# Designs tried in a protein design run: designed miniproteins, single chains, continued (4). Part 74

Each design is a single chain, and the fold is of that chain. pLDDT is the mean over its residues in the fold that is shown.

## One batch from the design tools (miniprotein)

Design m14721
Fold by ESMFold2-Fast:
Structure m14721 (fold): chain A 80 residues (1-80)
Amino acid sequence: SPIERLVELLRRAIEAYRAGDRAALRAAVDEFFRLAEESGILSPEEASAILNEVRRLADAGVPAEEILEEARKKIEELAK
């Protein structure tokens, strides 16, 4: 599903960010915005807000699975 793919891209972004892999981070973020737009699940503003919150939680040292669970809930709420 597009929601599962969006969450997988956020997982890749968190992993790349924590590893300092700038190329992988850019690729995951670019794909996330592209899929959000193409699927119509998230507006550009909503996609940006989710990525900003994911980055904030990652910087705070929140476990990736906890960040992804919260992101999934928000994406599912916005997709209705």
Scores: mean pLDDT 88

Design m14722
Fold by ESMFold2-Fast:
Structure m14722 (fold): chain A 80 residues (1-80)
Amino acid sequence: KEEIEKKVEDAILAAVPGLSRETARRVAKLLVDDFEKNGYVSTETATRAVRLLMEAGVSLDEAFKAVEAGIKVLIEYKKK
């Protein structure tokens, strides 16, 4: 669902200002795809998302915050 992907992308960009929109979108898609398939984001998918961000030059701490922000958007979306 394009709307949820955009919200996750925006949350990731808010956590890491200066991150490329392309990288944020790729991470958002990973998190959304796993969440829609399983109802939650797996540790494996979260780890892959963190590694994608680190490959783009994001620090480990900032990458964790970005992934957590994205997951929070998904959890809030499911409650509604």
Scores: mean pLDDT 82

Design m14723
Fold by ESMFold2-Fast:
Structure m14723 (fold): chain A 97 residues (1-97)
Amino acid sequence: MDQDIRSFSDQFNIPVSSFRRTLQRMDQAHQQYGNNWIQIMSSIGDVSDYVLYSSIYYMNTHSPVHNDYLDQAVQYLNQGDFGSAAVYLRRYQQVAS
């Protein structure tokens, strides 16, 4: 878990603390909106790649529903393909809401 955040931090020259703060914001939004992932993502308001990473990581860890779209989003994220990861995350949100 921490190793993935460090790897991403090194790749984009973004502090590890920034990812952790995004994960904390996701946790707070999850507590407020339950499993309404569309509202959670909308409440974050940040469109940077590290928010996308943090969002996919958070959903994969906390969502009770694992499906092929979330699995694909995680795989594309691990390959550095943020465009494809975002497409599959959007598909997951549509079926999880």
Scores: mean pLDDT 63

Design m14724
Fold by ESMFold2-Fast:
Structure m14724 (fold): chain A 94 residues (1-94)
Amino acid sequence: MKTFEKLLAEVDKLIEDVRAGKITPEEALERLRYITSQAVIIALIFNKPEEAQKLAEKAYELARVLRDPNATRDEVIAALEEFKKALEELKKAI
């Protein structure tokens, strides 16, 4: 529970840092990788493989937007908010 709350807080901080222009796409990708790996491990421990798969898919979509040099800040934020929704849905499923 505490670990999951920390992961959600890390996503909120990532959204804030992107919105404020304080983070590079490379730094955002490193933080996304950490959050995703931890959340997927938790999902698998609680036998939620479908929620783990959905979260991984949203992480992949966000990573694609972050790697796109033509992506706008608003598009990155929208992808982050979709990733956060998947993470919140996983928390509710546990």
Scores: mean pLDDT 84

Design m14725
Fold by ESMFold2-Fast:
Structure m14725 (fold): chain A 92 residues (1-92)
Amino acid sequence: ALVAEARAAVERARELAEEALELAREALRVAPPEEVAKAIALILRAIGLLLEVERVAARVEADPEAALAEARKLVEEAEELIAEARALLARV
């Protein structure tokens, strides 16, 4: 059960991190010159989250309890990044 819960949390984190990356890329596409650096920073943060998701995914079977806790944190970080990307898009 715990391994299944950890895998579900990892998959949720992956889905949200991918959504964050898509929104950050859209923000860069429409960014005025003064917001380009901010949009690039959001893209790099989204890529970092995806790399962390894969690291946590690789550890699920060895340490499902720690993987579940880390995946939940990545879900929260991805949701924050989505909110930041949406806020940037709302300005343009």
Scores: mean pLDDT 87

Design m14726
Fold by ESMFold2-Fast:
Structure m14726 (fold): chain A 69 residues (1-69)
Amino acid sequence: SKKKREELLKLLEETREKLKNKEIDSEELDEALKEMAKLWDQLSPEEQKELAEELGKEAREIALNSKPK
């Protein structure tokens, strides 16, 4: 729903800022990415497309920079 989309956007922005400032531990980053994935999965296909268009670059960059275990 729209609220979950806004929550995902907020979490992404906060995580990005913490990453830039080196204020986030690998464990905190991992939890943030898991929460983003959960929120994303709760969106409808239409909401996912809209979010991807607006925030796709930032979400993709964060996901690509996450370290595998």
Scores: mean pLDDT 70

Design m14727
Fold by ESMFold2-Fast:
Structure m14727 (fold): chain A 64 residues (1-64)
Amino acid sequence: MEELLEKQKENLKKMFSTLPLEEVEAFIKKQEEEIKKLEKVDPETAKMGRELLEEAKKVLEEKK
C-alpha cells in the first residue's frame, strides 16, 4: 500500500510541476469536493484521496 501511494505522489508531483498555479488550485478544490462525496460511499478510497490531496497542496506551496 505505501509503495503504491508513493508512486501516486510522484506522478502527482510530475503532473502538477507542468501546470500553472491557478490550475493546481482549481484541481485541489475539485478534488476536495469529490473526496467529500466519496467518504459516504468508499471511506478507504476517500482517505487515500486526502493523502494525495495533501501532496498536491505541498506542490502548490512550492510554486508560491
Scores: mean pLDDT 75

Design m14728
Fold by ESMFold2-Fast:
Structure m14728 (fold): chain A 58 residues (1-58)
Amino acid sequence: SSSELSEEQKKALEEALRLALLELPNPDIDAIVERVMKKYPKADRELVREVVERATTP
């Protein structure tokens, strides 16, 4: 899709996953979520947090 809202959400989730994996094995979930939301303020915060939590839970 060419929607900017869909692209921003997608980029936010990609960034969340990337940051979560880089900070393994002891990532700060709240800090990662806050960084992603500062860069992508239109992204769904709950989805961002869920991606980080899933990526960081072994």
Scores: mean pLDDT 78

Design m14729
Fold by ESMFold2-Fast:
Structure m14729 (fold): chain A 82 residues (1-82)
Amino acid sequence: MLPAEEAIKKAEEYIELAEKALKEGNYREAYEYAKKAKEYAMEALKVADKEQVPRAVGLVLRAIGLRIEAYLGDPSIPAEEL
């Protein structure tokens, strides 16, 4: 598994990509980026130090919110993890 800091960085990168895709109206891409962001944030949470836990939790919640926004923009996106 990735170190917590690297997993947090990857989650942040995918959150930025998801936000950009949402701004461009690319809801499907935004959903997929947000899904990857959640996966990295969850991996970070498994190995996070006490100081990193709030940041990792925040990234999980943000990724979930971005996936919901993408789904609301394009409800044809599979809602399997909503």
Scores: mean pLDDT 80

Design m14730
Fold by ESMFold2-Fast:
Structure m14730 (fold): chain A 59 residues (1-59)
Amino acid sequence: SLGVELLMHEAGLSRETAEEVARLAREGRFDEAKELLMREGGLSEKQAESAVRFLAEFG
């Protein structure tokens, strides 16, 4: 999906981790998706929150 490709490109996540983040966001598990983005992608809390909102709407 577009969201998975963007997470890999922008945050440097592996495909496996990017797909897990996208799955958590689709399931409404936003706090878990955010924590994964911060831990594995090195994103700030604000960046992770923005990314999760994007995934919830578009991917």
Scores: mean pLDDT 81

Design m14731
Fold by ESMFold2-Fast:
Structure m14731 (fold): chain A 62 residues (1-62)
Amino acid sequence: MGKLLQDVYAKISEINKKEGKGSDEQNRILAQAVVEALATPDPQEALKILAAAREEIKKLES
C-alpha cells in the first residue's frame, strides 16, 4: 500500500479507537475506499466507492 493509505488508515484507526467505535476491519474498509476514490478519475465512480464502504461499515455496526 502507498504511504497515503497507511497514513489515512492510521489516523482513522486512532480516532475511532479513542471513541470506542469501529473495528480494525471497519477502519480498513473506510481507508481503502478513500484511497480508491482519490485514485479514480470519475467523480461518480468515486461516490459509488464511498457509498459502498459506508453501507458495508453500517452493516458491521448493526
Scores: mean pLDDT 71

Design m14732
Fold by ESMFold2-Fast:
Structure m14732 (fold): chain A 57 residues (1-57)
Amino acid sequence: SAFDYEAAGYVAFLEGRYEEAIEYFERGLALMPESTPESARERARELIEEARRKLEE
């Protein structure tokens, strides 16, 4: 489910596995139902951007 991918992405992010975190969050976003709060989508997008920033450093 979208929730499972979001959780996996967050764990990967906390463990410094930023490439995996991005993949999980993007899959989660793609699977999110239309009723998903915008705050949840925004959180996932912010974490993707932060993970990308970490990879560029």
Scores: mean pLDDT 80

Design m14733
Fold by ESMFold2-Fast:
Structure m14733 (fold): chain A 86 residues (1-86)
Amino acid sequence: MKVILTYTGVTDAQKAEIEQLGAEYRRRGLKVEITVDGDTVTMVIEGLSVAQEIGYILRGIGYGLDGYKVEVTIDGDTTTIKIDLR
């Protein structure tokens, strides 16, 4: 399964944290691609278990509960989570 995480309105500190997380997942054997475009960071993760995918969805819901705009879309084997931190 594939998870696409998009964060908009990220700080430079948050960008560094996302890059560190991506590097950790790559060390653990997951395929991770990170793209930075201004204040938007997109992370594509392949090789996640169902439990790990659910964990990301729940984290997205957590941001929504904190008042941020969150969109979750499931299309076949791909889950897309968009979080607007602005």
Scores: mean pLDDT 78

Design m14734
Fold by ESMFold2-Fast:
Structure m14734 (fold): chain A 60 residues (1-60)
Amino acid sequence: SHMEEFIKQLKERVEKARKEYEAEAAKSTDPQKRQFLLDVADAVELITNYIIEKLKEKEK
């Protein structure tokens, strides 16, 4: 279904974003910037998982 395709794309984009933020965090010598990048990655994942959950509930 269109929704299943969209959910798959969301998951793939979040995985790519996490890897990018983790890679940038690993390059950073600033502990505050490193923590911020990791926090952003976690926040994006949490928000996306919540959206996916709500989308699955509606597609029942």
Scores: mean pLDDT 83

Design m14735
Fold by ESMFold2-Fast:
Structure m14735 (fold): chain A 73 residues (1-73)
Amino acid sequence: MKKLQELFSKLLGVSPVGEDDSFFDLGGNNVKAKRLIEEIKKEFGVEIPLSTLKKLNTISNIKKYIEEELKKK
């Protein structure tokens, strides 16, 4: 999902971002994580709790979460 890689790159100031790279290992923090959640809600219509995003932590895991939530809604 190119949009998630673009969001990680934009928020963290790093490029390229791999699908299995940790958001927090790349220099993410709670403030940037909240911004990522806001952008995901705007782009995909899925609201991710901050505690859940911290557990997901990678593009691969976040993509799977978004896809599963879209199937339920």
Scores: mean pLDDT 81

Design m14736
Fold by ESMFold2-Fast:
Structure m14736 (fold): chain A 77 residues (1-77)
Amino acid sequence: EKEREAEKLIKEAEEYSDKGDEAFQNGDYDTAIEYYKKAIELYEKAGELVEDPEKQREIANRYTAAKLRLVGAEWEK
């Protein structure tokens, strides 16, 4: 159950990250920032549900990538 919940959160986080990337490319930096923040929150929640170290590392990598995207969008403002 919790593993499936984590997979749903990861998928949702990826969707928000993609929406953030789209907003960023369109010059909507405020919108990009909000989507990246949502992705970060969802990756954080997914990481709390996963016990497997390899999956935790994968989530951590995605979390870090989203944080870097957030910083980039904030820099463009």
Scores: mean pLDDT 84

Design m14737
Fold by ESMFold2-Fast:
Structure m14737 (fold): chain A 89 residues (1-89)
Amino acid sequence: HMEERKKRILELAKELGVEDLAQKFIEAVESGDIDRAIDYLAEIISKLFGADPEEIRAQLREIARDLGLTPEDLLSIAVTILNAAKEKK
């Protein structure tokens, strides 16, 4: 199911103009670099919704720590966020 989520992320990101950031996010997830994955996810959210990427990064790091987020969880979160952005536009 990780491969399915990765494909969906890239598909949505292409439609929303954030494909380059989404590719970097997926690469970070695949390398197990959760902090880097959170950085790219925060940039994606900031670009799509206009929020401060530093604030988003801080919140995502706290959630990841408190809930023990896995790479699969981060992919699921990214799909949800990108779907929400597509629906808004």
Scores: mean pLDDT 83

Design m14738
Fold by ESMFold2-Fast:
Structure m14738 (fold): chain A 65 residues (1-65)
Amino acid sequence: SLEEAIEYLKSHREELEELQREGTRLAIAGDVEAARKLLEDFLRKIAKETGVSVEEAREALRLVR
């Protein structure tokens, strides 16, 4: 469920912060495609661990920020 995805993100805050730092670094370097792939891979991991869709994982990410 969406709530489970939100709980997963809150429980993995350090991983989320590391993703944000790396994504920002790649974007500043002009590697927007690598930054996008990094985010999509993380969303797929959330979807797999919580049983939600990638779209629901993306919504959970919006709600925890």
Scores: mean pLDDT 81

Design m14739
Fold by ESMFold2-Fast:
Structure m14739 (fold): chain A 60 residues (1-60)
Amino acid sequence: GPKIYRAKRDFPKVDENSLELKKGELVEILEDLGGGFWRVKSLSTGEEGVVPKEYLEEVS
């Protein structure tokens, strides 16, 4: 099934490729881009973008 992670803190939209996250938002992991960045999809908005993986925690 999909890998679901939660935002541990707010992450701002820093460029056109990034996805803005609010603390507690759930995302699906789409791709590991390397360098500590993941492409994710917001489960609330359906928008996709790049976030640092350190902002995310796996939902147990």
Scores: mean pLDDT 86

Design m14740
Fold by ESMFold2-Fast:
Structure m14740 (fold): chain A 57 residues (1-57)
Amino acid sequence: TEFYHRLGELLAEGLSQREIGERLGVSPQTVSRVLRSIRDPAGLSRREVAELLRTVR
């Protein structure tokens, strides 16, 4: 399951939550929830979340 790696790539491309959801086959609400669960506890920006997700192997 390469979900988080692909999410990071799509974020780095500057795609919206809607576009990411379409590419990953999930709702924009699911994308928003996943990003919030990573970003908010760690205090990361959208760009920092993208970088983190791209480094997950």
Scores: mean pLDDT 72

Design m14741
Fold by ESMFold2-Fast:
Structure m14741 (fold): chain A 52 residues (1-52)
Amino acid sequence: AMERYEEARRRLIEAQDELLKAWDSGDPEAVAKAQERYRQALAELRRAMAEL
C-alpha cells in the first residue's frame, strides 16, 4: 500500500540521518546501532515496494 511505502521511506531517511550523525560522532557503538536501524529500514522499504 502507498501509505506503507511513504512511512518506510520516511523511516529510511531518519535512519540515514542517524547513521551520518553516528559516523560524525566517532562512537563505534552508536555507529553499530545506527547501521542496524538503517538495515531494518531498508528491509521495510523493500517489503513495502513489493506490495505496490
Scores: mean pLDDT 81

Design m14742
Fold by ESMFold2-Fast:
Structure m14742 (fold): chain A 100 residues (1-100)
Amino acid sequence: MLTDEEIDRAMAEIADAVGKLLFSKGKYEEAIEMYELALKIDPDYPRAWLNLGEALFAQGKYEEAVEYYEKALELARKRGAPEEVIEEAERNLEKAKKAL
């Protein structure tokens, strides 16, 4: 049975996926808007925090990217996200800190 929480998660995942498509086309501002939409629907979605950080990093906004990667890592650990998501957040956080 689909719960309201499951529907919200699916909508957040769709917004995140559209954001990734926009990011791959170099449309970073539009990608950010989609990731922010995903986070409005599910604020505890670690992947959307991670993807938002990546878009900010691509724009040279390294301090903001660090904040978003730290939030992604916090939520990924708290929610028991897959190890691959945690490792990706840790690598991106280290890379962003080195760019400061």
Scores: mean pLDDT 84

Design m14743
Fold by ESMFold2-Fast:
Structure m14743 (fold): chain A 62 residues (1-62)
Amino acid sequence: AALSAEEQAAIARGEEKRAFLKPVIDLGYELDLPEEVLGEAIRLALEAGDVQVGIDKLLAAA
């Protein structure tokens, strides 16, 4: 079945979110931080709409 406009938009938003979060995720794995810290950094970045907030959280925890 063809994807609806809303399903296509949801996929696009998911891809944008993954691209937005990539620096935070990559840094979290590079610093080998606990999963809970990485999860909180991701949450903060999404909540603020600013990837730097997540990066700052990871650097403060390292």
Scores: mean pLDDT 78

Design m14744
Fold by ESMFold2-Fast:
Structure m14744 (fold): chain A 76 residues (1-76)
Amino acid sequence: TQVPEEAKKALQEALEAARKGDSEKAAEYAEKAAELAKDNPGVKSLAEQAAKKARKGDTEGAARLAQAALDLANSA
């Protein structure tokens, strides 16, 4: 796969942080995932959107977008 394993781990961390209500950590991990997924525009876009939601305190929205990014990254 063209999505780095580090990007998937960052998305998993963002998802976990968002589910715990930690908007700052969710944003930081989602931003890291977007940077690591720079060559995968779909995953990058979803990770950037997750980070924006987390920065606004929308941890539920961040979790949904991080999950979508992770699902896309894990698709064949």
Scores: mean pLDDT 85

Design m14745
Fold by ESMFold2-Fast:
Structure m14745 (fold): chain A 60 residues (1-60)
Amino acid sequence: SDKVVALIEAIKAGNVDEAKKLLEELKGQLSEDQAMWLVVLADEQGNEALKQRIIKETKA
């Protein structure tokens, strides 16, 4: 979806505020596999704060 694409772009840009907003909007719509992939993506970008935020926001 457009919001998932925007979230990927925000993570790659290191835009924590936008990524957090999009994660909150997508919390009920992301599969566990999608959530884990986003964690890996943030880890590869070296953004530990964003990685921890994704983990927190994707926890049920």
Scores: mean pLDDT 77

Design m14746
Fold by ESMFold2-Fast:
Structure m14746 (fold): chain A 87 residues (1-87)
Amino acid sequence: LEVLEELIRLLEEMIEAIEAGDKERFRELASRIHDLLLSNPELPHAAELAMLVFEAVAAYEAGDTERALELLREAIRLVEEQKRELE
């Protein structure tokens, strides 16, 4: 549960970094999410979460800010659904 709450927080901070135009912060947050997922391989859908975050990073680096935001919001929904199933 704590890991899922941390993932939601980091994903929300990535959205804030995009909205602020802070590419350095965005990349730092993406790395932290990657490390968190690697440290918790038992998380269901960890691979799907990693792919959504990877695609969001790729979209943002390509200048597709809208697509990046959509993918991050989808990742948040997936984590929230997972957390709800564990309640």
Scores: mean pLDDT 82

Design m14747
Fold by ESMFold2-Fast:
Structure m14747 (fold): chain A 74 residues (1-74)
Amino acid sequence: VDELLEKGKEALEKGDYETAIKYFEEAVRRSLEAGDYPKAAEAYRGLAIAYEKMGKSNQAVAYRLLAVAYEIEA
């Protein structure tokens, strides 16, 4: 999971938002399977940033809310 989060952040820094989304989606899936809610929250934050940078504000808001929900659960 940590490697997926790092690769997602790296893709965000490069402006490769589509690749960042793929890494963060996989990070969410693996984090939830492991019950690692803090890592799931971090991955959802990454998705929110990527969608915001792409101009998809509705998706960005949805992922920010998910990130907060999983951060509180942790």
Scores: mean pLDDT 80

Design m14748
Fold by ESMFold2-Fast:
Structure m14748 (fold): chain A 96 residues (1-96)
Amino acid sequence: GEEFRRLLEELRTTTDPERIIKILEELKKLAPEMTEEEKEAAIDTLRELIETVTDPEVLEAALELARELLKVTTDKKLILDCIAVILECIGKLLEL
């Protein structure tokens, strides 16, 4: 919906860790209501985010969103993408 698109746009343009965490938490709340296309967009945005982020609180919030998306996703490709994001976040957190 409208709220989802707004949150994704803000997530792509925001560099403040505190704001990123809040956006990720709001997206997590929307996860059960997301369309398949919205889930794909969320997962793709998380993959982009975790490539550059080193903040442990952001990585933890991203991990929680990816876990929630995994619970509500039935598409095989999206499941694999969620797992990839989860493993990347765990790997980065273990290096801290």
Scores: mean pLDDT 86

Design m14749
Fold by ESMFold2-Fast:
Structure m14749 (fold): chain A 66 residues (1-66)
Amino acid sequence: MEEFEKALAEAEEAIAEVGKLSPKAAEAFRKEVEEIKKNAPKLSLEEVTERLEAIAAAARSIVEAL
């Protein structure tokens, strides 16, 4: 549970950083997070956490490329 909350917080923080540079890209990432939350009852906690970590990594990659 704590691991999920940490992954979600890190994803939201990375998306906020992207939003300062590209609001459109941040909106796309937020839609992906909402889709994960919507499908969470059909996924395991590990799967949800891994998907959130992937979003955080992708968002950080965009910040690094700019």
Scores: mean pLDDT 78

Design m14751
Fold by ESMFold2-Fast:
Structure m14751 (fold): chain A 55 residues (1-55)
Amino acid sequence: SEREISRREIELAIESFNEAGKEAKENNLSYLEFWRLFAELFQRRVEELRREVEE
């Protein structure tokens, strides 16, 4: 259902934020680089989730 997808998208956003934050600390990323990495990770995860739901 769309509600279940939305809940999973929120979970993926949290996971992506944590992963991007860890990389930002380890690699001394700038604020802008952090947000770009977060956006990339989150978009990729959401696209993978949507493909799985269509199967």
Scores: mean pLDDT 79

Design m14752
Fold by ESMFold2-Fast:
Structure m14752 (fold): chain A 63 residues (1-63)
Amino acid sequence: ERAALYRRAHALGLEQIDLDEKVEKGEIKGEELVAFHRRVAEETGPLAAQNVADARALSDAAA
């Protein structure tokens, strides 16, 4: 089960690289970036405590 979580986190890391390229091209909005961070937090759960804090900081900056 831990191995599955690590594989998922790794896959999300690769997804983030693809997402960054789309952001650079202006193909996606910040809303999609926020959604991605929330999805990471949901999928990794306990491992994503820091990601939750990061997402909140991003949300506060947007408000």
Scores: mean pLDDT 67

Design m14753
Fold by ESMFold2-Fast:
Structure m14753 (fold): chain A 65 residues (1-65)
Amino acid sequence: MLSKEELEERLKNIEKAIDYAEKTKDPVVLRVAIRDLENLLKQATDPEIKERIEKHIERARKLLE
């Protein structure tokens, strides 16, 4: 399992990628971000981190529509 610090660092990087993809309308970056978030969700144990990951997955999926 990833440490909490590693989870937070990876989540921040993915959040930045989603923000970039939202501005640029890049579906490749959004698909990669969703996959990375789904993998991160499997490794997260903290409910707050899980909720945050799930919200970003939902956001990225909506941007792909």
Scores: mean pLDDT 80

Design m14754
Fold by ESMFold2-Fast:
Structure m14754 (fold): chain A 58 residues (1-58)
Amino acid sequence: GKLYRAIKDIPKHTDETLELKKGDIVEILEEVGGGLVKVKSLKTGEEGIVPEEFLEEL
């Protein structure tokens, strides 16, 4: 899949959102809409929703 890097720390806001640290690598699984994407962390294997604007394509 396409790999992306978190450009900043992303705190957990809801049960559906994923906490990421700056530099964490994720795979986009699905576009949710409204600038949000469902991702899988390659570090932890956890899935959740994050703003696409905080991700950089590798």
Scores: mean pLDDT 82

Design m14755
Fold by ESMFold2-Fast:
Structure m14755 (fold): chain A 70 residues (1-70)
Amino acid sequence: AVEEALAEIRRETDAGIARIKAAPKDQIPSLAVATVLRLVGLALEANDPKVREEAERQIRRVMAAGDAAL
């Protein structure tokens, strides 16, 4: 359901950001890209506007975390 997809996007975002914060500087761009692609995939699979909007919000959060860690 939509609620499960939203929860999964939030879990994957938090896990991705934790990996980025723990990573060596040279690995941060690859981890950020991998996390963003995972969130895009989850949003496409759910095919729901609310899930897409949440994914867009969380992608911005991943990008900000990657930038801050550099």
Scores: mean pLDDT 86

Design m14756
Fold by ESMFold2-Fast:
Structure m14756 (fold): chain A 69 residues (1-69)
Amino acid sequence: MMAELVAQAEADPSDLGIQLALARMVISILVSAGDLEGARAAAETLAASSVPELAELGREALARLEELE
């Protein structure tokens, strides 16, 4: 899911606001479910994105997840 979201954002930035909201929701759900490994993988996928807004969100999520380790 996250890799597909990133690919779609890179192909069509017109939906960036929705894609940012979905990315935040996915990370939040994984963290609340206790799936820190899944949350980290999703955040790393975001941080590797060529879309600056997604990459920033991914880096912020990774920093937050490091505090939970």
Scores: mean pLDDT 77

Design m14758
Fold by ESMFold2-Fast:
Structure m14758 (fold): chain A 65 residues (1-65)
Amino acid sequence: MSPAARGALAAGGAGVAEARELGDEEAKQKLSEHMRELVERAERGELSADEAAREAGKAAQELGV
């Protein structure tokens, strides 16, 4: 597993936990989809580890975290 994929999963996990606290299954689903896209892009070499981590952080911010 690439460092970029690992970073995205770690950040996405935190965001999913926050969405769970809100009790919003759709928000959790959308965040999971976004994280999956970031991981795929990182694996394809379209994103560096730093870029993937920043994008994951922005996604968490959209949840108001």
Scores: mean pLDDT 64

